# Designed miniproteins, single chains, continued (5), part 37

Each design is a single chain, and the fold is of that chain. pLDDT is the mean over its residues in the fold that is shown.

## One batch from the design tools (miniprotein)

Design m17271
Fold by ESMFold2-Fast:
Structure m17271 (fold): chain A 83 residues (1-83)
Amino acid sequence: LTPLEEIEVLIALAEIYLALAKNDLRQGNYDSAIESAKKALELVDEAERKAKELGINDPQLFADLERVRKEAEEIIKEAEKKK
């Protein structure tokens, strides 16, 4: 994988974990929702770090990272409140 392809894979994996977290939250499986959402956060943090190290200044890329981060944080907050 090139560094750019690595970032694309990290974002794709983060989106998958975010989708899993949303499904678990909907089903009332709060612990699994938190675990998946935390994994999504780890992946977007790694993608952002790699993008910044490469000098990437794509506004859409960073907007996508911020969206996933916010949604994951909201899932964690909601799940922790309902535990």
Scores: mean pLDDT 87

Design m17272
Fold by ESMFold2-Fast:
Formats: sequence, C-alpha cells, structure tokens
Structure m17272 (fold): chain A 93 residues (1-93)
Amino acid sequence: MKEPSEAAQAALEAGRLALRVSSGEAIPYAIGGALSGIGAGALDMFGGSKEDVGRAAESGGQTALLAAKRAGGSPEAERAAQEAIELGKKLQG
C-alpha cells in the first residue's frame, strides 16, 4: 500500500476542496488546510518520515474539516478532510 503518498494526496485534496467551497470567514482555515496538505506532500516527496507525513496530513485534514463546516457543510469537502485525518492517524501508528 502507498500509505504515505495516500495520506499526502488525501490532505492535498481536502485542502483543495475546502478552498473551493470556502468564502468569507472560512477562507483562512481553508488556506491553512491547503498549506498543511502541501507540506505533507513535500515531506512525502523529499524524504520525511511516515510519522511526519502522517502528522501533517492529520493536521491539514482537521483544518480543512473546520473550513468545510464553516463554509456550510460541503459533504465532499468534509469526506475528503475526514479521509486525510484517518490516513494521517493510521500512518502515525
């Protein structure tokens, strides 16, 4: 299984969906989620540990989930964020 790459991709997708559905007060949280997802992807690409990628993916997913909920509850964005959180936790052990 490509567990680090899957967690990094899930975090990137969660951040991207949160940014797409966010407006007004939700935008700063969506930006935080997207940046954390980019960080997880960078760690995966540039030799970060599974634990580092997992922590970044979990953190990014949590921020993206908050942004999605503040944006009025996009089911797709919330699911993507939850997947990033779960994959990040699994990767940390």
Scores: mean pLDDT 70

Design m17273
Fold by ESMFold2-Fast:
Parts: structure tokens; sequence; C-alpha cells
Structure m17273 (fold): chain A 69 residues (1-69)
């Protein structure tokens, strides 16, 4: 449980960094953290990829909204 909390916080920090800076590196860090949490258990690679796509979409929308504002 505590290790999961660490991974979740690490993923959340990477997510915030990705949204704030809109960088691929931050996105990769978050993806790795999320995969480590669920890797080899119930969540499949496809599920993780879907979450990654949603994250990328959110970053692009945030950037677009800021520019269009």
Amino acid sequence: MEEEEKIIKEAAAALREAVENATEEALERWFEAAKKLKGGNTLTDEELEKVLELLKEAIEKAKKEKAEK
C-alpha cells in the first residue's frame, strides 16, 4: 500500500509537470510510474496506453486553450 502511494504521488508529480511544461519526458516518467504500479497484474498494456493517450490529449487541449484565450 505505501509503495503504491509513492508510485501514485510520483505519477501525479510527473503528470503535473507534463501539463505545466507539455513535455514528452514528463509524460514518459508518468507512464513508467503508472505501468510499474499496474504492470504484471490486472491492467494491460492497452489500458495503460489508453490512459497515456488521454493524458497527451489533455496536455494538448490545455496548451491550445491557453494560446486561444
Scores: mean pLDDT 61

Design m17274
Fold by ESMFold2-Fast:
Structure m17274 (fold): chain A 67 residues (1-67)
Amino acid sequence: SEEEARRMRERVERLLEEARKSSGLERDILLSLARMHVSVALSSPDPLMQKAGEEMRKRIDELEKEL
């Protein structure tokens, strides 16, 4: 659903915001959690979840390049 896709995006964005403000092991854990949420979304039969997963994967990749 659109609501589930939105909630997933919000969860991942919160993890990325925390990762940006952290360092070391804490950052690695937060980025790993974000990638796990994305993997679940991409594995969903819901096209809206897949789209949200693809968008959030790009957000994670962009953030990691800046770290």
Scores: mean pLDDT 86

Design m17275
Fold by ESMFold2-Fast:
Formats: structure tokens, C-alpha cells, sequence
Structure m17275 (fold): chain A 82 residues (1-82)
């Protein structure tokens, strides 16, 4: 359906943006600074993906709601490591 296609397109866009940022982070000479920045990029990407799914919550199917819960759990785990 159109809603699932729109959610998927936005999530794919966010994933591509995160990938491009991670490629730039990989160029940081200090491995500890690179790892810390990579964690921040990933956390931001997970939070943005969760915002997209939450905005579509009222029209989302069970798979999208389960994905939202998984993303929020993953973001909380990553935030606890920072």
C-alpha cells in the first residue's frame, strides 16, 4: 500500500544518509573519536527512523509497529553505551 511504500522510501533515505556520514567518520584518524562519532551517527539515525514510524503509527501495520519497538530498544541500548 501507499503508506508502506512511503515509510520504506523514507527509511531507505535515512539509511543512505547515515551510511554517507559513517563513511566520513571512518576518515577520522583517532579510532576512539571515530567510534564515538559513529555511535552518535547511528543513534541519530535510529531515532529519526523511530520518528518516521511513530508519525505513521495510526496507519501502520503490525510489522511496522514491531520495527518501531525494535528501533527504540536498539537506540536505548546504544545510548546506554555512550
Amino acid sequence: AAVEAAIRAELERLAEEARARLEEVAKIPDPEEAAREAARVLLEALRRAAEVLEAARDVAGPEQLAELEALRRRAAELEALL
Scores: mean pLDDT 77

Design m17276
Fold by ESMFold2-Fast:
Structure m17276 (fold): chain A 85 residues (1-85)
Amino acid sequence: PSDAELQAEIDDALRRMQLSVGEITLQSPKSRLTAADVPSLVETGEAAFAAGRLELARQLYQEALAIDPNNKRAQEGLARVQQAL
């Protein structure tokens, strides 16, 4: 997809999870995110990475790992983002 389509997809996914850009952190104790949201967090993180939104991708992967530390996709995604930053 185009850059605009990727950004729209990311923003839509964040809205569906009731998150806004910049509010996703490992330390968000008021997040209603659960294990059921981990796949969405990982997929949105991958889309953010593809769109060049590296800090957002990092935060999304960190949030996924806060919920499911053994999530292989999130671990690998975070490593890729850290290498790109």
Scores: mean pLDDT 71

Design m17277
Fold by ESMFold2-Fast:
Structure m17277 (fold): chain A 89 residues (1-89)
Amino acid sequence: MTDKQIAEDKLKELERKVQEALTKAYQLRVKAQENNYHPDYIKELEEEVKKAEELVDELLKASEEYNNPEGLLFAKLAREQIEIMKKDL
């Protein structure tokens, strides 16, 4: 495999992890809403949002290192979703 292919595979793996964390955070947000934002459900949501933020920061760094515009755009959109979730806390 070329170095470019290895970089692309790494970026796709990070993107997948970001998508999984965002999906889980979204599901936890729905669950919190269904339970009238009980503190226990808010705590679970906050933990997943924090994990998603950390993964987005990793994706941004990797995308900058490999000069990948798609990864940068994905990370920015993911940040916007995280900010929306944080406003509902």
Scores: mean pLDDT 80

Design m17278
Fold by ESMFold2-Fast:
Structure m17278 (fold): chain A 98 residues (1-98)
Amino acid sequence: AKEELLRKQAEDFAQELKEALEAGDKEKVYKLSQQLPGLASQPELLELILEELEKLQEEMPSDIVKQLINRVKALLANDADAEQEAKEVLLKLLGIEE
């Protein structure tokens, strides 16, 4: 079913993110975050990703996960300023200078 496939894609994204965070793989976290703007054309998948990220934040509170949640929310709201702010904070948390 389409809904099951989208749910699995969202779960796979959250699982890759969790593994990257546990490994301290900042480059992988950055690469995953860069996929999010491309998913603005798939709002159903973005909403499922948001749900999975909120679950991850409850399980494993992290400023990185919080900024990814903020970025997804901004993309869903078409709020370019909020998306850019969340991106900039995330880059600083990852220690990546743009």
Scores: mean pLDDT 85

Design m17279
Fold by ESMFold2-Fast:
Structure m17279 (fold): chain A 100 residues (1-100)
Amino acid sequence: SKKVEELVKRAEELLEKAREELEKGNFEETLELLREVIKIALELIKLGAYEEAIRVAERAIELARELIEKAKDPKIKLEAGILEGIARIIVGLAKLLLSK
């Protein structure tokens, strides 16, 4: 439980920083921060923290979609799209596991 709380807090801090970097136009840094957030969401699933994993991953999806809209570089758009896809899979798996 304490480890789950620490991971959620770290994800929230990384998501806030990612939004700030996105607003500044620092799209590469936004991608790096989103990758770290997705790693935390996966760790939350491994710990059985499915509700927390869903919340973290859904916020990552929102930021990835906004990054796709704002970025002009096709490589950044592609990488953000991949991260959105991974986060959506995480949400789907966590919801499936939570229902059992």
Scores: mean pLDDT 90

Design m17280
Fold by ESMFold2-Fast:
Structure m17280 (fold): chain A 70 residues (1-70)
Amino acid sequence: GRVVTFRNLTLEEAERELTRLVVTEGATASSPVTFVDPATGEVISGTIAEASRAARAAGITRVDVTVTLA
């Protein structure tokens, strides 16, 4: 698989980029993603939807995003 990383995005920017990867690069709703808060180092892993919900619930405003493609 190929790993794609984005750094210091807002949650909205991260969700937009992940949606783009689903449409253009063969990512799926089940693709594993990791969000890291660059301010605290907090790590949230899961599916795109799970990581996005957890980050919002934690009050995280900016994330580094890593996604693994097939």
Scores: mean pLDDT 78

Design m17281
Fold by ESMFold2-Fast:
Structure m17281 (fold): chain A 71 residues (1-71)
Amino acid sequence: LEQATIEAMQRSLADELGVPLSLVSEAMREVLEEDPEPVVLHEVEVGGRTRTVAILKSEVVERVEELLRER
């Protein structure tokens, strides 16, 4: 998975949850310590073509929520 794609996903999640990007980055680092793949890949059909989309694992979202609770 490309670094630019990961950064875009982190930024989108930070915006969606209303948290700093640094918090999302910290959560992802912690998840990567337990599981080195922070995203799951799904194949979807768009316009008659199969595309692979990357989605952040729920564990990353859960870790962000835990970090928010600790503050």
Scores: mean pLDDT 68

Design m17282
Fold by ESMFold2-Fast:
Parts: sequence; C-alpha cells; structure tokens
Structure m17282 (fold): chain A 81 residues (1-81)
Amino acid sequence: DKMTVDFVTTMLLLAIQYLKGIRPEENEKQLREMLGAFSEETLKKHIEEAKERLMTELGVSEEDVEKAVDLVKRIMKELKE
C-alpha cells in the first residue's frame, strides 16, 4: 500500500531529523503521535520498503536509516507496552 509506505517513510524522516537535533521536540511529538495511531504489525510489514525508498530515492545513508528504525521500534514498544 503506497499510502502506508509513504506514512512509514515520513515517520523515519522525522526520526532522522530528531537524531540530528533538527527541531527535536516538535519532531519527537509528531513522531509519537503518528506511531500512536499506527499498528505495530502494519509498521513491521512496511518498514523494509520504506528503508529502501529512503536509501535509493532520498539518498539517506544506511547508518542513518538503521538508527531511525531503531528509534521508531523503541518508541512503538514504549507506546504499546
């Protein structure tokens, strides 16, 4: 689902910006709100495709993408626990 991949890609971009110290409070708040409305199962199904898109289409480094994925998974676990 293109819309779901676009949504997950946006969450990963917010995570990257947060990790780089770009508007960290606003980006964290938006990321948490988006993740709170999202199913963990749906995230897991689309995260691989969103990673590929960030690396191939947006030129994001593999290191930055993996750090963003780790942050997103950590926040999701906190919100669903």
Scores: mean pLDDT 80

Design m17283
Fold by ESMFold2-Fast:
Structure m17283 (fold): chain A 117 residues (1-117)
Amino acid sequence: MEEELRRRRHRLEELRAQVQKEIDTAYKKSLELARKLWEEKGLSEAVQAAVDYLQAKIDEIVASAPPEFQEEVRRLATEAGDEAAAKVINELTSYHDRRVAEEKARQAREEALRAAA
C-alpha cells in the first residue's frame, strides 16, 4: 500500500509537470492568436479568443488524461489555465496601452516638428 501510494504520487507529479508544459504551450499560442485578432478586431475579441482557446485546451488535456487521474488533472489544468488566462489578459491590455501610447507619441512628435518649422 505505501509503495502503491508512492508510485501514484510520482505519477501525479509527472502529470502535473506535463499539464503545466501543455498549458505553457497553449498560453504562447493563445497570445499569438490574440495579438493577430487584436490588429483585426480589437482588444475585446482578442481576449475572448485567447480565453476560449485556453478553455478548449484544458478540456483536451483532461480528456487525454488516464481515467484514474482525470479529476486531479482537471484541477491542475484549471488552476494553470486560470493563471495563464489572467497573464494573457494582462499582456494584451499592456500591449494595447503601449501601442496607443506609441501612436500618440508619434503624432505629438510630428506636430512639434511642424510647429518648429
Scores: mean pLDDT 82

Design m17284
Fold by ESMFold2-Fast:
Structure m17284 (fold): chain A 120 residues (1-120)
Amino acid sequence: SAADKLLEALKSLYETILKKAKELIKELEKQGKFEEAEKLRKLLEEFEKKAKEILAEIEKAVAAGDKKAVALAATRFKQLVLDFTAKVGEIAPQELYDKFLEIVKKELDKVEKAGEELLE
């Protein structure tokens, strides 16, 4: 279904953010930026906890066939991603942030496309 496609796109976005944020933490540590790495690790832990709660809510809404609940929870998930990405930009060096932002934007574009199919 369109709701299943949106859920898969959101899970893909989530997994990509976890992977790329962990890679960014390792790069910060490699550059001796241990304080920045620790700040990002704490932000990532908070993001992961909140993201899992919203994704579980979306999974329940998809199982119930509640398209409105899916759309509302997906909007909250996208906002959580945008807030996390902005906070990464406050911590990370510009070059590393720009690469992270490009990847996040590409995954968000896939989510937006899947969300449009749900509302049709």
Scores: mean pLDDT 89

Design m17285
Fold by ESMFold2-Fast:
Parts: structure tokens; sequence; C-alpha cells
Structure m17285 (fold): chain A 63 residues (1-63)
């Protein structure tokens, strides 16, 4: 099931954001999740590439 596979990748990215940005406001967290969706789409739902790109984005956000 392609939809289930995509959901698992999306969930992994959201879990990563929540873990790495515990002090983010609700608005900031929503923006980070929106960016993760864009990254996921850009990388054709490739879990490894999406995670790596999302990690880089989070590190820049924390600066």
Amino acid sequence: DEAKKRYEVLKALFDLIDKETPNASLKERAQLREKALEILDEHNYDLDKAIEATRKFIEEFKK
C-alpha cells in the first residue's frame, strides 16, 4: 500500500521534528512540519534523503 508507506515516511519526519525542536512554539512547529512536507515531495518520498534534508533544515532553524 503506497499510501501507508508514504504515511510512515511522513510520521518519521514529524517525529524527528518533535524530538529535535522540543522548545518550538505551536506556530513554529507547524511551519517546520510544512517544510518537512515540501522536503518529502522534493525527494519523492525517499525516507533517507528526506530525513537528511530535514535534519539540515532543523540545524539552520536552531541557529
Scores: mean pLDDT 78

Design m17286
Fold by ESMFold2-Fast:
Structure m17286 (fold): chain A 74 residues (1-74)
Amino acid sequence: QLQQAQQLHQQGIQAYKDGDYEQAAQLFQQAAQLATGVDPRLQAQSLANLGAAYFELGDEEQAERYFQQAELIA
């Protein structure tokens, strides 16, 4: 589970760098779910990056929610 969460997070970062924000959001969401209860730092990082992906997609409200969730976990 943790190794899979780490791989999904890395794939999300690559998708984000490639400008594929929809794919990045999906990958970061999956990484955050798998990191939940296992690795709070990875969960927080994945949620923060999910927020960044939503911000790039123009969904500022969801971006703010995910940034706040990440801060509460960290």
Scores: mean pLDDT 87

Design m17287
Fold by ESMFold2-Fast:
Structure m17287 (fold): chain A 60 residues (1-60)
Amino acid sequence: PSDSIRQGMNLFNQAFDAVDNGDFDSALTLFNQAYDIQGYTGPTMSVDDIQSVRDFRLSL
């Protein structure tokens, strides 16, 4: 993968760790940074979106 893809994956991993720790502010920042690096043009994540991610991960 390109350096941008690797950086994005690292940010996603950090974001998921923040979600699991209940640090939603850090998770929001890290997800938005990861999306920006990947060229995501949709809306930014909200706290409700982070809660949904946490619920999904707990269901795994």
Scores: mean pLDDT 73

Design m17288
Fold by ESMFold2-Fast:
Structure m17288 (fold): chain A 110 residues (1-110)
Amino acid sequence: MYKIKGTKEQDAVEAGKKIFEKSKDKEESRKIAIDTAKAIDPESVPLLEKLLERLKEETPTVAAAGVYFLTLGEKTKELLEQMLNSSPLMSSMMAGMGAVGAAAAVVADE
């Protein structure tokens, strides 16, 4: 199904692994996601920061979803904008689905 290609996608998967290891540390998860976004899609950084602020109680989930969306390339901004334009409940559900996608990508990389 999903195939990871190139260094950027591998960096995003590695960031996902680090977020899962630091899942109880909101600031560390946020930092990993933002640093990864700065490296591979700097234009997504403001959108990701807005989502992390809106869903600050679910920071590790949002961070994992963000790095998963970065593995999807051109769709990253669209997915982040859809989450920002959704209700807080729908944004939380979308973040949960993105985090599941990140976990699946990490397992597939192992």
Scores: mean pLDDT 71

Design m17289
Fold by ESMFold2-Fast:
Structure m17289 (fold): chain A 87 residues (1-87)
Amino acid sequence: MMEGAELLSPETLAGLRRAMELLGVPEQDTVTASLLLVLQAAVEAGLVSYDPALNRIVDSPEARAALGMDLGDLLDAVQAALAAALS
């Protein structure tokens, strides 16, 4: 796991989704697409950021309240899926 800020940018997520679309990702890969969509929405809403001092992805109590969920497990799942897709 590397540059969280670059990975979480709306431009990076949109580019990755576009690349997967052009590669004809199978319909059974819907889980990865869904996780990327949720993460992109959270980033666009300003609910998620990267803290370079901690080298961690962080969310806020306000973000968790607004989404009704803890984003930690979701972010870990998305990063694992992206690592698998890019390896």
Scores: mean pLDDT 54

Design m17290
Fold by ESMFold2-Fast:
Structure m17290 (fold): chain A 98 residues (1-98)
Amino acid sequence: SAMEEEETRREQEVLQKVAELEAFLAKVEKGELKLDELEQKIAELMKKKLEELKEKQRKLAEEVKGKSDEEKTEMLKELIKEAGKKLEELEKEIEELK
């Protein structure tokens, strides 16, 4: 349905933004990017939010053991919603640093 397509699109956008943050931090950790003091603080906030999401993903992976495919799908959707909220929190914290 049109509503399901829109929801799937929003979920894909959240996942893409997370992947972009992971790619950025990987370049920083490899020394491919040189950051000033403000940019370093922003990178640390990004790292903190991604580690929080990884911890939630780890806990969810344990909880989905023995669950139905329908329950697993709903739990994944909730994790993606939490990722969206963490991205919004990150944007606000970055704005406060500027």
Scores: mean pLDDT 79

Design m17291
Fold by ESMFold2-Fast:
Structure m17291 (fold): chain A 99 residues (1-99)
Amino acid sequence: MEKQLEREIQIALLRMSASVAELGAKTAKKEGNEEAAKLLSQAAELFRQGERYLQQGNEQLAQQLRNQGLALVNKAISLDKDKQQRADTLRKASEEALK
């Protein structure tokens, strides 16, 4: 069966995605972004579930879980960008008040 190597690569990618999402969750929590941290923690769990289903040969469920995890990662990134934009707005307003 020539698909075994492809499956092993996909399993490794899901493991890496889970690890990266968990590291991102710790970083977001340290920076005070609790909502982004929560979304990234949920994404990590979905990637771990995807790995388990892929190991069982259920490629369709693994793909659905991967897609759900990626959607949560993208949402968390969007929240970090909004936080940075708010910080920049407050900083500019403070600088103008001192003129």
Scores: mean pLDDT 79

Design m17292
Fold by ESMFold2-Fast:
Structure m17292 (fold): chain A 88 residues (1-88)
Amino acid sequence: MKEELIEKLAEIVVAGILDKNEEAQKLFLEVMKEFNLSEEEVQLLLVKVLEKMEEKTGLSAEEIGKELSEEEIRKLAIEAAREVLEEE
């Protein structure tokens, strides 16, 4: 359950950074339904994941999308999501 939430949050962030807005929205709704989270709860988690990614790299979200490959962004997002959920 926790690992599945980590992976899903990471995929939403990856889709958002790569401007795949339709995919990001679809994944967002799937996370709300699968994990019984409110829209506000998912938004807060995504903000925390993105902030952690920026903190770990020293890069903005825009710079992460330009400097890193999709797989590097995914790996970073998974690591950041794990840390966010371990702090909660």
Scores: mean pLDDT 83

Design m17293
Fold by ESMFold2-Fast:
Structure m17293 (fold): chain A 83 residues (1-83)
Amino acid sequence: AAPPRVLVSRSEAKVGETVTIVASGAVGPVRLRVLFNGEEVASAESDSTVLVLDFTPTRAGEYEVVATDGAGRTATATIKVTE
């Protein structure tokens, strides 16, 4: 099966600016985690093969987005947030 994919509407954002995150996988369920300094600050899960999450960062820094599919495969993206 194809690996999962994660897409972000912006790779750079400001604090308070909403970023739309789309995760897709060949096998559900699909889960999204947003990490800041290794800590989970947002998450979403869907039993489907597609998941959309609107995320609004509250702190400046680098956020890692991790998508995981039902087969345990992962894809990642990074969002750089400034004030």
Scores: mean pLDDT 84

Design m17294
Fold by ESMFold2-Fast:
Structure m17294 (fold): chain A 74 residues (1-74)
Amino acid sequence: SVAEDRAAFLAKLPAQLAKAESQLDRIGADNLELLKITGRMIEREEVTDEDIAEMERLNPEFAEKARRIREELE
């Protein structure tokens, strides 16, 4: 029945939420590293190949945006 299916789902929910929380903590750590790299770029007023490579390891889309910004800094 739908009620039995719902009860089974709810019984698994705490474990699934704990797993999701761990994933969010990891995403938060990766985002913090991206912010640190961005801060270094701002302080130096330049985007280096090393910074782009490190960003690409963490978030390829963000690395592509950094490359576009570097192209605009003529």
Scores: mean pLDDT 74

Design m17295
Fold by ESMFold2-Fast:
Structure m17295 (fold): chain A 81 residues (1-81)
Amino acid sequence: SSAVEQQEAHLRLVMETAIQEALELGLISEEEAAQLRAQLDTEPLRVAADALIAKLREKGLEKTAAAIEALVQELDRLRAE
């Protein structure tokens, strides 16, 4: 549905922004950022999101991790309907 497509696009944008911000803040290496971006391109979106959430929490970015987790839960809800 168009709502699922909009939520997927929004989640991808938020995830890309979070990876870039974490890299610019020096909280992740260029190698870690490249791995997370590769997962976003090659893995199912849920798998990429779960990996990013775990990395953000490891680096103390709990609020950003929680925001992405909420978007994943909304996407799961929309897909189940």
Scores: mean pLDDT 86

Design m17296
Fold by ESMFold2-Fast:
Structure m17296 (fold): chain A 73 residues (1-73)
Amino acid sequence: MPSPIEQLEARARAILASIADPAERREAQGQVDAVLANLRAVEAEGSEAEKAAFLKLAERWVAGLEAQARALA
């Protein structure tokens, strides 16, 4: 079973693929990469509570990206 982080990464990639403008997609890709890098850093160094809290924040951020991509489509 893919991990919650792997599932979030897959969801983010699907959202990026839905963005028609290459420049907007590239900018969003940079933001996604930053969020995932921070999430992985917390996974490596953080407590279980920190991992859960950061994953929840990352999921909320990805949901916001999805809503924004739908508005641009």
Scores: mean pLDDT 81

Design m17297
Fold by ESMFold2-Fast:
Structure m17297 (fold): chain A 58 residues (1-58)
Amino acid sequence: MKLFKVPKDADEALENVLVRLVIEGQVRQVGLTETHAIFEALTEEAVERLLAAGAEEI
């Protein structure tokens, strides 16, 4: 499982990927900072989609 940080003011493309993955149960929010939300990718598909959309791996 991989952790990703996503800015709270994310681009529309990254937000759309996140919303889909949340609805499908492929990611879980595990933390929150002042500037970023922290998500755990539960599948390899989620990892690839988040990286392609510009999310940063922790």
Scores: mean pLDDT 83

Design m17298
Fold by ESMFold2-Fast:
Structure m17298 (fold): chain A 94 residues (1-94)
Amino acid sequence: MTAEQREEREKFLKEIIKQLEYALTTGDVDKAKEEMIKKVEELYKKGAMTKEQKDKLIKEIDEIAELIKKMSEEERKEFLEAIEELRKKVEEQK
């Protein structure tokens, strides 16, 4: 992986996290899901991920979207906190 491809992957992860935060904050889960799937497809077309990674991520996005739709306001707040921890872990892996 080139330095440029690595930066693109890190930006992608941060953008996915932002879309999850958007869905949890606004309740607009379908819009966030569409945006996340588009970004996965874009990375796949650029050759930055394999077909298996693409298929897995799309499945995980679908599962997360269904989970968020079933959440109460309190559960969404706790999930936002968990996403913030994931964001910190992504930063620490540099």
Scores: mean pLDDT 77

Design m17299
Fold by ESMFold2-Fast:
Structure m17299 (fold): chain A 100 residues (1-100)
Amino acid sequence: SGATVEDAWEQLKPLVEKLKDEDPKVRKNAAEELKVMLENLREKDPELAKELMRKYGEEIIKPLVEALKDEDEEVRKAAKEALEVASKIDPELVEKALKE
């Protein structure tokens, strides 16, 4: 589609920020949308997905790992599912973040 890594990050960044929203429904929806966007990117352009994780993966994965500790069970579930998709793109980066 001619999209750059920066274009992909600009689409994901507001969702990453919404993972810290005061409303658990907003945090849940943000994690679910991150999962869908990462899965779509992985399937349509796997090389762009890898490049995104190389440049911005810590900014994406670290907030999702923190969301695994969320007070809301549905937020924790959505974050886990998003991290499972991220692990299909960059398993070493996700494993490293989970060990910290």
Scores: mean pLDDT 88

Design m17300
Fold by ESMFold2-Fast:
Structure m17300 (fold): chain A 95 residues (1-95)
Amino acid sequence: SPATRQRVRDLLASALITFLGLTPEEAEARADEVVATSSPQDLLELARLLDDYYFNESVSHKEFIERLRELRDKSTDPVLKEFLDQIIESLEKKL
């Protein structure tokens, strides 16, 4: 839905700023690209993974990376796969 796409866009932009150090302008442009190409199901799952990581204290850094890899591997969207690979690589370097 449009409301779900907007929430995911905002959450993805926040993640890009936090994990990759992108400017707000760069983060919004990248989030818009992912939201434009990705399925609603993939976007909803990604939003849940990010929400769990930010707000659920029981989700470890390694568990978050593993869940991102699972989403990447089952997705057929090359834009989403590239986005997830860059976040995963950034997070792995901080372990």
Scores: mean pLDDT 79

Design m17301
Fold by ESMFold2-Fast:
Structure m17301 (fold): chain A 94 residues (1-94)
Amino acid sequence: DEEEEVKTYIEQLKRAKERLEKEKKEGLSPEIKEFLEELKKAEELLEKNKDKPVEEQIILLTKTEEIGEGGIYVGRLLYIESKLGKKAVEEVKK
């Protein structure tokens, strides 16, 4: 059940990201603006800390950024999975 729930969650995250990227071209809602800013910060932090262990990269992202609305948090988890792999998302959830 947990395995299936995680897969469903990840698929929903991917679809949310696709929708947010589309709306970026048509106009920016406050939630989308925050999401884009969060992604930019996450990408910059990971690039500057790419030599660090994955666990430290995850801690850095989660400590320096607020959870905020679900969309923003979801976007960060999606970004973490895309760069660091599914295991990193599982570690963040514990």
Scores: mean pLDDT 55

Design m17302
Fold by ESMFold2-Fast:
Structure m17302 (fold): chain A 90 residues (1-90)
Amino acid sequence: MERKKELAERAIKLFEEALKLVKDYKSNYQEAINKAVEAFRLASEVDPEAAELAGKAADYIAQGVKDPSYFEKAKKYLEEAIKKLKEILE
């Protein structure tokens, strides 16, 4: 129980950091991708649904480098992954 809670809390923090970087739009995309990928790995050990949302978010951050409209999709999926993990902590 405690391990999954710690992993979920760490994943949430990394997703929140990735979300801040994506919202900034000032060429921090690689750092945002790295944080989202690490958070996805942690989420994969906690909840498959949160991991799926996180995986989509990471993919959309990568696509945002070519087309900034994908950053809006990445934000939505990051926010949904954070919400799902917070529900697990309740």
Scores: mean pLDDT 79

Design m17303
Fold by ESMFold2-Fast:
Structure m17303 (fold): chain A 94 residues (1-94)
Amino acid sequence: MVFLAGPSSVVKELAAGLSARGYEVMSADEGAISLIEEADAVVAVLDPRNPGVYRLLRRAEELGKPVLRIELEEYERLGLEATVERIVEFLESL
């Protein structure tokens, strides 16, 4: 089970792509920090305008969860398919 954090439109697209690849995905707003305890891994799309993502990352790190950080600019440069493949590679390496 993978926890996705980031801008809602990006998280929705990544969740759809990962679910199509057979992954169980959780996505949540700033209030769902407790759900990180249920996750096997955390994927965060970092936007400087979204402070909630940084709190989720801190909690994931405190719990020793595997974390993949993706800058929003990197997602915009690589596109959806390349970003989904990068996340899959990360998850398969766990």
Scores: mean pLDDT 78

